Designed miniproteins, single chains, continued (2). Designs and how they scored, part 84

Each design is a single chain, and the fold is of that chain. pLDDT is the mean over its residues in the fold that is shown.

## One batch from the design tools (miniprotein)

Design m6928
Fold by ESMFold2-Fast:
Structure m6928 (fold): chain A 95 residues (1-95)
Amino acid sequence: ETAKNVTPELYLAAVNSFNLFLSGPERMIADLRFLTLGIRLAVEQGDRESVDTLIELAEQKIRTLEKLLPSMDPDLAEEARRAIREAREVIEEAR
């Protein structure tokens, strides 16, 4: 409810600003990568509430991307799988 709860909101605002030109699966891959960076920064700051919130948001994006994988172009699907792997590794290290 303090500064820790502001970090996820600020990351979501930044993601929305930077990824305005992207749509569909490419937007979701970029969103996941920004959430992964947010988790790493929150861990370095010792902001455990932001870590937990960003992990939850990242896991939601992972689930949606996994559902979209069968309908993606092969190259885009590989980028999505890479983003998912990186996010899962960062989530595991953050816990």
Scores: mean pLDDT 74

Design m6929
Fold by ESMFold2-Fast:
Structure m6929 (fold): chain A 110 residues (1-110)
Amino acid sequence: SKEELIKELKETIDFVRELKEAIENGQLTPEEVAQRLVELAARIQNLVDKGKELPPELKAELQRIADELSRLAVEIYERGEITPEQKERILEALDRAIEVLKKALEYLES
C-alpha cells in the first residue's frame, strides 16, 4: 500500500542517517560499513521493486543510488580499508541517498 511504502521510505531515511552518523564518528569497521552499505542498497532496491506508486524518474534515481552503494561496498571489501577520500565519497553518496528518498517521500505525501 501507499502507507506501507511511506513507512518503508521513512525507515530507510532513518537507516541512512544512523549509518552516516556511525561512519562520521568512526564507530564501524570497514567490513561493517560495507555490510551496511549492502543492506541499504537492498532496502532501496526493495523500494524500487514495490514502488508501483513512484514515477519512473524517481525509480531510476533510486536504482542509481542502490548501484552506487553496492559498488562502494565492493571497493571496501577489495581494499580492506576506508581511506579519508573514500570516506568522503561514501558520506556524499549517503547524502544523495537521503535527498532522493526524501523526494520519493514528498511525492507520495503530496
Scores: mean pLDDT 88

Design m6930
Fold by ESMFold2-Fast:
Structure m6930 (fold): chain A 74 residues (1-74)
Amino acid sequence: MRKERLLEELLERTEKLADALGLSEEDKKRVLEAARRGAEEGLRLVEAGEADEVEMGGLAGSAAAAEVLRILKE
């Protein structure tokens, strides 16, 4: 439950940030999907003993930021 809860918290924070940026529902979904992919990759690394929760959060945040930059360049 602890890792699943962290993933939920990361996605909730990402959604609030997307709302604050005034993104459309479609763009918000893209950013949330990017954050989820990053968090899931981080979770796999944590389960393998290769990363910690901070690194998982960093992967989610980096993925979300990269997607926001792609949207803003369109």
Scores: mean pLDDT 78

Design m6931
Fold by ESMFold2-Fast:
Structure m6931 (fold): chain A 100 residues (1-100)
Amino acid sequence: SLDDEFVRDLEKIASITDEEEFLKAMKEFAKKYGITNEKDLYYIILGLIVARKLKSNVVHAILLVMSLIDKSDEEIGKFLGLTKEEIEFAKRVAKEVVES
């Protein structure tokens, strides 16, 4: 199903460790699923980084990040165990995806 394909696409992107390949994959993902909101992309990207780092389920990681939408970047980073550099990477990728 399309829902199964969406999850499989997310799992594939979460496995990418190269920053350029990750950006390219996120651009194709956003185009494929019509995601144009920078903040939505930011939370998806944070969830993918969390899933990769913790070896967790990508859907669960994204839902966890979405539970923090009203928190500051510093609070999100502290709660999820993400570095400032990982937060800044996610913000940069989200912006580059919507600006392309």
Scores: mean pLDDT 87

Design m6932
Fold by ESMFold2-Fast:
Structure m6932 (fold): chain A 57 residues (1-57)
Amino acid sequence: SHHEKLRLGAMAVLSKLEGDYERAAEALTRATGASKEEAKAMDAQQLGERVREALLG
C-alpha cells in the first residue's frame, strides 16, 4: 500500500511536468486523497510537496 502510493505520487509529479494534467490529478487523488479540483490547481512543485507531506510525514 505505502509503496504503491509512493509510485502514484511520483507518477503525479511526472505527469504534471509532461503536461498530462488529467493523469497527474488522478494519480495524486489515488496517492493522497486530494480532490481532482485541488490537484489541477497545483503546479509540479506543489504536487511534490503534497506527496511528501501526505506519504512521508
Scores: mean pLDDT 80

Design m6933
Fold by ESMFold2-Fast:
Structure m6933 (fold): chain A 95 residues (1-95)
Amino acid sequence: MKEEIKELLEREEKLFEERGKAELAAYLAAADPATQAEIRRQFQMMRVGVEALRRVIELGDEELLKEMEEAMSTYSTDSEKVEELFREILEKLEK
């Protein structure tokens, strides 16, 4: 159970790293400052997500991990809600 959760984190880290590389390439190819700013925002959001996932796994909260996984699956539809959830989780865990 806990080992399976750690394996899931490793898989998510790889996906975020691959997405991070794609976002960086898009940033470098962006035609204008507004597009570059949006790409930076998305990249920063992914970094926040990875950090939140790591802390939730260290906490051992399987229900919260499931909520984060489900939220990430809806990222393409509601990225702002996913970003807010990740920020709230980090704030709660840093206390």
Scores: mean pLDDT 63

Design m6934
Fold by ESMFold2-Fast:
Structure m6934 (fold): chain A 84 residues (1-84)
Amino acid sequence: MDPRVEKAVEFLEEKYKEGRKSVSVEEIAREVLGGLAEMLGVDDPSVLSRATKIMKEAAEVFNKKNPDVKAVWDEKEQKLVFEE
């Protein structure tokens, strides 16, 4: 597995345990693409594109490990929402 995807899964699990209802693409960019996000900015299209791809892959892994909850991508809000 891509180490960035693995780190993103750990981040999602941490935020879910904290009682968070969602995680933004900017939070994933900052957490797993820190150097690139620092260089280009978290709102840079290339940073957001990479973070979105990592986040979607991480959501699939998270959902396989956590059958009682679903991390669902919200395209409008550019975030993952924890449901059920």
Scores: mean pLDDT 80

Design m6935
Fold by ESMFold2-Fast:
Structure m6935 (fold): chain A 89 residues (1-89)
Amino acid sequence: GKAKELAEKAKKLAEKVLAEAKAYKDAGKVPDLTTAIALAIAAIGAKFAAELAKKKAPEDEETVALAEEAIKIAEEALKIARELIKKAP
């Protein structure tokens, strides 16, 4: 259903943002402030979409599981993005 599609899209966005944030952190590279903020916004958006999907289909075990995974990934991405913002010029 639409809620499951939202959870799947949220998870894909969260995974992409985490990969980008981790690439900077692992390389010891700091993006510009605009890029660091964009990563944080994308992580917040992924988390919001996942939480909305869970709210729309709380009885759908697959949708809830996907949404919970997306939330965890998005929270990890946001933590890294916040560290990058603090270090950004």
Scores: mean pLDDT 89

Design m6936
Fold by ESMFold2-Fast:
Structure m6936 (fold): chain A 90 residues (1-90)
Amino acid sequence: ENLVKSARAAIKAARNAIEMVRRGLELDLEPETLVRYLRAAHKAVEQAISLAKKVNDPTLLAEAERLREEVRRLAKEFQDKYGVKIELPE
């Protein structure tokens, strides 16, 4: 009950954080701001994956894993564009 609701909320938070990174890249925001956004998105995605695993819902887990891949793609795009390496835990 509460875990499923928390997992869905975490996935929504991760999607919102990823959207902030995408918008920030489009607007050419300062690298330090984009690093904060990328770290927030990474944290949100890891929380979503953790909760999706606890509820044992394969659809929620698949969605969270797709968001994790999207954060990795955005981090690479950021590094390629700005020449700044970002440390995200694996």
Scores: mean pLDDT 84

Design m6937
Fold by ESMFold2-Fast:
Formats: sequence, structure tokens, C-alpha cells
Structure m6937 (fold): chain A 71 residues (1-71)
Amino acid sequence: GLRAAGEGALRAAATGSAGAAKAAAHDVLQESRRYGGNEEVIRAAEEAIASTDDAEAARLAERAGKGALES
């Protein structure tokens, strides 16, 4: 569910791995589209996936995860 995807994104962001952060952002994006995540969560997840900067990808995945937990 959306909560589990959000928790996963926060954990992935904490690892410092851009690959893990982007994979978790994909999960947040899929769950947000299925279960009614808001536009800002969807946008943060999409931007995390598209990022070419490791720190930015992790920061955006953290933002998407926090937003998903508030949904």
C-alpha cells in the first residue's frame, strides 16, 4: 500500500544509494496512482526517478516518502 511504499522510500533515501532511492520512488509513484496519492507526491517521485544527481534523487525520494505517509 501507499504507506509501505512511503516507508520504503524513506529507508532507501537513508542508504545514500541513488539506485535504491529511484527504485523506491517507482513504488511510491505506482501506489500513488492506484490509491490516490496527491499531485506533489507523484511529482516528487517522478523527479527522483529522472534525477541525474545522487543526492537530489535521495532528497526527492525522501520528499515523496514523507508525502505518501501523510496521505
Scores: mean pLDDT 78

Design m6938
Fold by ESMFold2-Fast:
Structure m6938 (fold): chain A 81 residues (1-81)
Amino acid sequence: PVVTSDKEKRVTVTVVSRDLETAARVNAGVAELLGTAPVPVSRETRIEGIANTQQAVDVMQLLAAAREELERAEMRVEDLP
């Protein structure tokens, strides 16, 4: 018996850091959580490799810990067909 939602979701997080040092820390933390290579360091980071709800939660907790050093952080969730 499975009553879990069968909808696939695409999660994209866009982060703008106050400085490159903060962006580098965010990129390193996200790469560790997702098991991916860090993206090139810039003030704006786009995170598209989130495959499940737990990874989304972990990424958001990482961003929350750095929130005062972030200029902007946005999460977009889209239902896939």
Scores: mean pLDDT 68

Design m6939
Fold by ESMFold2-Fast:
Structure m6939 (fold): chain A 94 residues (1-94)
Amino acid sequence: MSEEEILEKIKEMYEKWLEAAKTLSREEFLKKVEELAKELGEELNMSEEEIKRILDGIRTIAASSPDTEEGMLEAVEKSSIYILSVASQHLAKK
């Protein structure tokens, strides 16, 4: 998968997470974000260990975010940046 294709997938995930954040509770939102992150990790042929690190990072970001609408949006933004960083590092290992 090219870097351009990965950026497009991350943008699509970001839009889905923003929509989820508006309609779901924090716990439901986290489950949806974890599902999307797992799908991206599988498409990038990431190891189970790498996928687990992404999920652990997302959980940490969500746990540090306020229990408000603004906090949920911040969690989405930080999670998207974190996933992009991990994906970029994975591609650099080629």
Scores: mean pLDDT 72

Design m6940
Fold by ESMFold2-Fast:
Structure m6940 (fold): chain A 68 residues (1-68)
Amino acid sequence: SEEELQELAKKISELMKTPSPEAVREAFELSDKIAEKLKPVSPEQRAAMEKARDRIIKTAEEEQKRLE
């Protein structure tokens, strides 16, 4: 429902206010749920999104390790 999409978007916004590798992963999971509710993603688009996601997560993990 539209209300579910709004709640997912709000949750992503809240997670991104205090970004960490775990929060970034959770935000991507919620983003995937939104995409699934709107329409199926093609295999090519999914692969591209997964690569972009991995890149962002790795960057967040590197920053977190640098601070440790």
Scores: mean pLDDT 71

Design m6941
Fold by ESMFold2-Fast:
Structure m6941 (fold): chain A 85 residues (1-85)
Amino acid sequence: SKFEEKAREAIKKAEEALKEAKTAEEKVAAYMTLAEAYSILGDFERSKEARKKAEEIMKENGIKKLLFDPELSVLLLEKAVEEAI
């Protein structure tokens, strides 16, 4: 229950981050955070859509997957949760 609540707060913070994002890297990070949070909530449809959006931005901006560490998405989820508290 608490983990699901933190995931919902992470979604809100990631959506705020998307509105404030000025770089492609920031948008990719925010979408990957949304994908993980939606996956935690069992919303696999929205999780897949967010991941697809992140991959599209990466391809359009020449960002390779090797430059986007999966741990960065986890760190952003954790940071969004910390900022919500």
Scores: mean pLDDT 72

Design m6942
Fold by ESMFold2-Fast:
Formats: C-alpha cells, sequence, structure tokens
Structure m6942 (fold): chain A 91 residues (1-91)
C-alpha cells in the first residue's frame, strides 16, 4: 500500500497545480494514460505486484507533466518563482 499512497499524495499535490490551469488537466491525464500504455506494453498487468503498478502510474504521470510543463509552462512557473524570490531579497 505504501507505493499507492505515494501516488495518491503526488496526485493530490498535482491537483493543486491543475486548479491554477484546469484547461490542461484533461490533456495531462490523456498523456499520462498513453505513457502507462507504453510502460505496460508486453506485460501481463494481473501478474504485476501492486507496488510495481503504482510505480508505473507515477512514472507515467511525471513524464506526462514533463511533456506539458517541461516546455513552455514549466519555464513560466520557474520564471514566476524567480521574480518572487528577487522581490523577497529586495525587502
Amino acid sequence: MEAVEKVLEFQKEAGKEYEADPSKEKEIWKKMMEEVAKLIEGKDVSDLPEEERARIVLEALIKAREKMYGKADKEEIEEKQKEILEEFLKA
């Protein structure tokens, strides 16, 4: 159950970001499912332990988010974080 709990915790944290841009939530989910399909290709999912299944879902979610936010959106988020830090250092 520990691996499943980590996936759920990551989903909860990711959900906070999706609320900031809900229009991208469905696309991220779709890309995540595509990555899951690639990772389980040629495998009998019923024979995989629960921890391995949870790990596959987590890896797929990370890759999907990297494809969405690792291009334009992630750079914008990092730039905004930098602006906040610079303003804090001036105070």
Scores: mean pLDDT 57

Design m6943
Fold by ESMFold2-Fast:
Structure m6943 (fold): chain A 68 residues (1-68)
Amino acid sequence: MEALRNRFEALAGELQEIAKKYGIDITVEEALENPEKVLEKLKNAPVSDQKRARELIEGLRAEREALA
């Protein structure tokens, strides 16, 4: 349990750091419920950060299902 939670927390933290870098405040729940809205807020970010944010959202979804 703790190892999976630590992985989820690490992915969530990285996503929030990317958002914070561009002055965007997002919740992990918003990213999981509406990933397109979060990615729209990142549309002016470099393609590498947009790709990483998408990867992080997919990883968070997978880890959340493992914790449920």
Scores: mean pLDDT 76

Design m6944
Fold by ESMFold2-Fast:
Order: structure tokens, then sequence, then C-alpha cells
Structure m6944 (fold): chain A 83 residues (1-83)
């Protein structure tokens, strides 16, 4: 399920995040906040356009998983820069 993939990806992200310097952790936090704001705006726009609660939930899970995967890859890139 998407919820399980979100959990698994989130756990991998946490492992990468903990290995980063405080400076790089801050960069990832700023990116995560930006992406969360973008997802919130998209979901609000969909709701305003008449999307159902089921459609909003499904899209929220999809957008969250996509953002987590992209943040994980960015975190790995930042970690390689510190080696």
Amino acid sequence: SMREEIRETGEEFAEVYEKLSKEKQKELEEEAERRAAEIGAELRAMAAAGASEEELREEAERLTLRALRELLERGKELLEEEK
C-alpha cells in the first residue's frame, strides 16, 4: 500500500538524515517545508475544484510518497558531498 511505502521511505529518509551534518539537515528541512507547502496548496486547489475526500486522500498519499522519495535522493546526494 502507499501508506506502507511512505512508512518505509520515511524510515530510510530518517537514517540518511541522522548521518548528515546539522548544516545539511537544515537544508533538507527547508526543502521538506517547501514541498509540504506545495502539496498543501495542490490539495486545497483540488478540494476547491470539487475533489472527493477519497480522491484527496489518494492524491495526498501519492504526492507525499513522491516528495519523500525525492527528499531521500537529495539527502543521499548531500551525504555523498560530506564524504
Scores: mean pLDDT 86

Design m6945
Fold by ESMFold2-Fast:
Structure m6945 (fold): chain A 75 residues (1-75)
Amino acid sequence: MKTEIPLTEEDRKELEAMVDRILQEWLEKGLITPEEAEELRRRLAEKDSINEFIGEVLRFIGDVIDREIAARKAA
């Protein structure tokens, strides 16, 4: 049973503001590229539920962490 919680305009605005803050800090730290940030924003713009939005954000965070771990192991 898949339950989707609809994303309201207010929820979207608040979540996008939080994501933008995280992306800006990660860009400043060199953890992600501007292209990666724009790709995430494009994917999030197409999400109509809170579950899909948060799922995409968590997947992105996981990919960044995995890349950092791999980079440190490869050095």
Scores: mean pLDDT 78

Design m6946
Fold by ESMFold2-Fast:
Parts: C-alpha cells; sequence; structure tokens
Structure m6946 (fold): chain A 86 residues (1-86)
C-alpha cells in the first residue's frame, strides 16, 4: 500500500544520511555509533515495510506499526549523530 511504500522510502533516506554521517565521523566515535544505530534501525524499517507490501492485510498492519517505530528510533539516532558531529 501507499503507507508501506512511503515508510520504505523514508527509511531509505534515513539510511543514506546515516551512512554519510558515519563516513564523515571516523574520528568521532560517539557520532559514528549513533549514525550506525540510525542506519540499522532504518534498515530494519525498510525490510519490515517491504514485507508489509508483499503480505496480506492482517499481517500488514502489525508490520506497518513496527516499521513506524523503527523509523522513529532511526530519526532520533540520526538527530543525535548530527548534533555530535557538529
Amino acid sequence: GAEARALAEEAGRIATEAQKIFEKSKDNKEASKKALEAGISAGVAMITAGTAIATGEDLSEKLLANARKQIEEARKYLEEAKELGK
């Protein structure tokens, strides 16, 4: 559905941004760690949202709820990584 696609696209954007921060932050271990955590959460959200697209309605709702939580966690880690990288 449209929500699952939107969540997968958002997670992909977060993962890309997290990778860029990770690459820039090699000398800042705290920022690198938060960028890695953001990337992992975003990766899980992409897989979960992708699975929701492929599955039936009953399982899709649970998968979408999990994807939303993973995206929220990924955003928080990404924000922390950006602040630490300043």
Scores: mean pLDDT 82

Design m6947
Fold by ESMFold2-Fast:
Structure m6947 (fold): chain A 81 residues (1-81)
Amino acid sequence: SLEELLEELERLLEEYVEMVKNNAPEEKIQEILDRAMELALEAARLAGDEAAVDILRKSENAPLDKQSTTLGWVHARLRAA
């Protein structure tokens, strides 16, 4: 369900914050953000939010901090709807 996807996305974003605080290797941080991106894209598509799908696709090759910001924005947007 959309709610389950958003809960898992929130969990991954919290994990990202803790990994950054603990100076985790960039490779491991990228793995978490890659999973978060897949869940966010699935959630945006399930919600029928074409604008969210578009911004996520444009952010796939962005720096890690920009990716995390976009993912947080999409999460907040979809929860507010």
Scores: mean pLDDT 86

Design m6948
Fold by ESMFold2-Fast:
Structure m6948 (fold): chain A 64 residues (1-64)
Amino acid sequence: MDFKGPVGTYATVTRDGGRITVTLTSPDGKVFTGSAEAPSPEEAHRKTVELLKKLTDQVNEFQK
């Protein structure tokens, strides 16, 4: 898996029209959220991947 977070981390992805929201929950219950505009399914996929990488990095940094 290219976007590994700490054990027990999970992601929720929500699409509402032209906006993607990604929420990552750490094992200790901390929540990291990011969103971006993505009016097309192709852009939605790209933005989801980018947000997952960004949020995974944030989770890993706090889980040192």
Scores: mean pLDDT 72

Design m6949
Fold by ESMFold2-Fast:
Structure m6949 (fold): chain A 95 residues (1-95)
Amino acid sequence: SPSVEELLEQYGTLLLTYDTKFYSGSLTADEVQEMTLELLRVAEELIRQRPDDEDLRLLMYRTLLSMANIGKKKGLPQSVVDELIERAKRVTGVP
């Protein structure tokens, strides 16, 4: 399993890539789905290692919801968007 330091580096790299593509207008629906799934993986491991970090949990939830909503706007099917949101709730423990 990766360390917290390695997971935070993965999170930072993912967000930098996402923001760069988002603001340049090059972000596709498939890329949003792929990056959201990667963030779900990173978030699950971070929260597992830091289960008492409420601020981290809320940050991850808000980021995942934002990405899922952008995916919807970029043309992801509603069923895929709903699955991403449900997984975000399960991973972060937010109701």
Scores: mean pLDDT 89

Design m6950
Fold by ESMFold2-Fast:
Structure m6950 (fold): chain A 99 residues (1-99)
Amino acid sequence: MEKLLEELRKKHREQVLDRAIRVFALMILDAESEKEKELLLNYASRLLAHYFGIPEEEMRKRIEEEIERLKAEGVTLADLTPSEQLDYKSVKYIFDQLL
């Protein structure tokens, strides 16, 4: 029982992290100014690194790699699933309050 719960929690955490990286990468890609892009990248890297226990430099690289992947694929905010759209709106709301 406990081992199964631990494996399920790990899988869920990995899925949440991948989704969060994708949402922040799309927010950065959609940002209209270089200043806003850098601000979003810095905050996303710090927040996700702290929450998931990954070094900030490694998290920044993962976000930057996702941005380049999304650019190559032509993915935009309109391509977000309904779940990712809710995550995007929640993150954007929090970020707008921090400014």
Scores: mean pLDDT 74

Design m6951
Fold by ESMFold2-Fast:
Structure m6951 (fold): chain A 91 residues (1-91)
Amino acid sequence: MSLEELIMELVRLYNEIREKLTPEQQDRLDALFGRLFDIIRDLKAGKITVEQAKAEADRILAEMRAIVPPELQSLLDRIRKIVDEILKLLE
């Protein structure tokens, strides 16, 4: 899968989770996804290392798990796999 296809799948999963959340949870999730996309952008541009990107992505995903209800955790597992694949592709 290309980087563009992985990013599109990440956006799709983000929207799927977002529509099932309260407005307060959506605001918190939006901020976390913004940070996640910033990391991918900065890594793609060579502004940060893969090690730095991975460490911050791990932190962001842990914060996402604290926001979403248990029934949506499987979607976060899919997001984790896509993020790991993006980071591996940019390695």
Scores: mean pLDDT 86

Design m6952
Fold by ESMFold2-Fast:
Structure m6952 (fold): chain A 73 residues (1-73)
Amino acid sequence: ERPLTQEDLEKLLQEIKEKVKSLPQELKEAGFSKEEVEEIIKEAKEVTKTDTLAATVAKIVLPALEEYLKELE
């Protein structure tokens, strides 16, 4: 009853990739500090060590978070 088909997974990952494209701008508009972004990156890196869908999502999100961190300084 948990039908995570290959197509459903691919659609979910595409939606996440699309949302992540705007993430640096959204974080900038929300006024996230360098320290806050660094903490989020650390947490996401811990998630990438798991053998879960969350690890795949974290790997997609990390580059956008790191890009925003570079923009902060």
Scores: mean pLDDT 74

Design m6953
Fold by ESMFold2-Fast:
Structure m6953 (fold): chain A 55 residues (1-55)
Amino acid sequence: AAADDAAAISEAIAPVLQERLAKGEFTSGPDTGIPVPGVDADTTAESARAKAEAL
């Protein structure tokens, strides 16, 4: 099924990201972490719903 491909890709990406983190490429310093927008779960859920309705 199509979902199987998505799962396989996610699993392949996960170890690569973990290896990069272990090497310190994504810094874990208090203020030097990966910059991410302050988006909460509720906002993400609403965004996904709006996208689904637009489709």
Scores: mean pLDDT 54

Design m6954
Fold by ESMFold2-Fast:
Structure m6954 (fold): chain A 55 residues (1-55)
Amino acid sequence: TVQELAIKKELEELGLDYEEVKEMVEKGATARDIAEKFGISLSTAEKIKKALLSL
């Protein structure tokens, strides 16, 4: 979908692997877990998690 492509592009620009982030979200990882794993801000991790959950 257009939303999926937009999220994938944003993650690529941040240097993150889309499939790995998606797997973490599907396993119930918190935004903090994502932020710590990939070295991004908590705010960015929250936006990514919300976007993936809205697909």
Scores: mean pLDDT 79

Design m6955
Fold by ESMFold2-Fast:
Structure m6955 (fold): chain A 83 residues (1-83)
Amino acid sequence: SEKQKKVEEELALTIRTVTGKEPDPDKPIGEQLPKISDQLVLLPFLRKYLGITLPQLSQMTIKDLAEKADEIEKARKEADKPL
């Protein structure tokens, strides 16, 4: 989806900025950012994905986070429908 692509691009840009390397979308973020201090730059994404902790974020891939963003958007759209 378009939102999934945007989330993947935003996360990739953030990791490139911190590490100076192209991120691997199939590897856990914690393996690409082994220091907790580096992982803290991802805190803005935690606020977008309610219910995700920093340890959980560290175990997720860029693709996993993008899929989670799509699930949250779909759930929010369903919740906002008046019955």
Scores: mean pLDDT 71

Design m6956
Fold by ESMFold2-Fast:
Structure m6956 (fold): chain A 75 residues (1-75)
Amino acid sequence: KNLEEAYELAKRQKEEGVTLEAPSSISVLERGAAMFAYELGDMERALKVLELAKAGRYEEAERLVEEALAEKEKK
């Protein structure tokens, strides 16, 4: 659950306004997207997640992660 944990951490820090001041939050989310690509082998979705995260669209990024994790569990 490393990817989900990474997004949960970034999401919580965003709620507290920490994401803007805390590079660690951004770094964790970026690492989550990279690991997401390796774990699922889905580079296109991982790149979209990373782009959304960089734009501060963490909820949309998290939604894509949830979709892919659900697909992985189904398989």
Scores: mean pLDDT 58

Design m6957
Fold by ESMFold2-Fast:
Structure m6957 (fold): chain A 102 residues (1-102)
Amino acid sequence: SEIDELLAEVSRLLDEAIRAAQKGDTDAFVEALERLVEAMERLLQYAKKHGDKEAAERIVELGEAAITFLRANRPRFSAEQQARVDELIERLKKLIEEAKKL
């Protein structure tokens, strides 16, 4: 189903981000997280169209965890990566806000 494919994509991208973080590959981590946020934005559009509260709750859970991790680890990134991290935090905040309305 469309929801199963979206959730599987989110899970795969989350695993990719975790593996990059474990290897200390900050470039791969930021790239994987940008793709994860794009997948979460698609999941949010699905949740809005179908009134899928479970999908919305998953977005809130992952988004809050990601913001917490990014804020705690921001000083470990390069200046260029910090700018991308700040943009990701703002995108995640908007995703959480919209998901909480469902």
Scores: mean pLDDT 89

Design m6958
Fold by ESMFold2-Fast:
Structure m6958 (fold): chain A 93 residues (1-93)
Amino acid sequence: EARERALELRRLHGQAGNEVFSAVEKGDAEKAKEAMERFGDALPSEEDRQRVKEAGEELKKGVESGENAKQTALRAGDVMGEATRREIERLLA
């Protein structure tokens, strides 16, 4: 059922958001990137997977430099949220 897939995607998005938040709070750039990559791998769209991967690389650099960590984390959240919304809309259409 499309609803079951949508619920699983919402669960994965919530899990990834928590993992990214925890990693950023601890200054763990690699774990933040890995959480983004795992979420991206769950997306069926190559375009959304690429956007999530790029946001993950930016997040890693932001956390490592410390200068843009919050801005890159907000960007990562937006990219994951947009990808989640697009796929849920596709599944429920």
Scores: mean pLDDT 82

Design m6959
Fold by ESMFold2-Fast:
Structure m6959 (fold): chain A 78 residues (1-78)
Amino acid sequence: ASKEEQEKILEKTEELRKETIAWASTLPSPEAQKLLIEGADLVVEAVKAQLEGDDEKAQELMKRARELFEEGLKIAAA
């Protein structure tokens, strides 16, 4: 991908992280907040790993992010 495309992908990912943190911070559960924020952090790390060509690391980080989001959303919905 071009440098411009890589920069746009990272900027969008960081904006989604910012939105996730803002939303998670409104939740009454500290556990749900922690899991959702950690998940968002891992998505940014996964995107960075993918842009660096480390597909295995990117996939592992995305898998962990998904697990954290699933758990955090379950706690938030309870």
Scores: mean pLDDT 84

Design m6960
Fold by ESMFold2-Fast:
Structure m6960 (fold): chain A 92 residues (1-92)
Amino acid sequence: SLIEELEKFLENLPNMSLEEALREMRKLLEKAKKLNVDQSLIDELEATIRYIEAVIAESGSLSPLEQELRENLAKMVAGATLVVVISRLKRE
């Protein structure tokens, strides 16, 4: 199920690269669209994807410490989005 895949992604997120997290998020977004998930949740996933893409694009201009901090913050944002999406899907 979509919920089981989102929960698995959330569990694995701390051990994933930001690029791996972006690929998984895009895959789950497409699955959510096919399952006619509520548009507000689709919008949240799309906003988080755009944020992660921006973080990756900016990484080359940052120091290694700034890159690590920004990547960790991006993962926290992704995790928060996943928790919200999972919670709302479980209420439906």
Scores: mean pLDDT 86

Design m6961
Fold by ESMFold2-Fast:
Structure m6961 (fold): chain A 100 residues (1-100)
Amino acid sequence: MSKREEAERLLREARELLARIRELIAQLQATTDPQQQIQLAQEVIELADRAEELAVRAFELAREAGDRELAREAVLLGAEATVARMYAYVVLQEAKKQLA
């Protein structure tokens, strides 16, 4: 597999994870139950960490392949995952305070 093809494969996996993250965030925003917020936020954090790792690796491979557009896509997907993780972390901490 070429570096470009591997980067494209990793970005496809990252996009699938981000689609799942978006669904979970919608559920997280719709719930007011602190226990459900904790469970959903933890799942978002786990999936976002995986998506960030895939995006970083894809970025490195895209750069080595000289594919600027693919590298840009990797940065944007990684940024979306980082924002989702940060949001979920804030919700997780707030929900834990409500149960304390």
Scores: mean pLDDT 90

Design m6962
Fold by ESMFold2-Fast:
Structure m6962 (fold): chain A 67 residues (1-67)
Amino acid sequence: SMERFRQLAERGQQLLTQLQLRGSQQNDSKMVQQTQELGRRFREAVERRDADELEEVIQQVEELLNS
């Protein structure tokens, strides 16, 4: 549904922002590179309206935030 897609896009943006801040604060170049790649995949998924890819990106961001 379009409503589900919007909610996933909003959550993904929030989580990516948190991951970017964490990587910057820790001066972790690997985390910054992973965040940039996930941000690219996120933007492509939003452009394509791909809810399944958004869920995958969200899961990967959450895993990185919890590690």
Scores: mean pLDDT 83

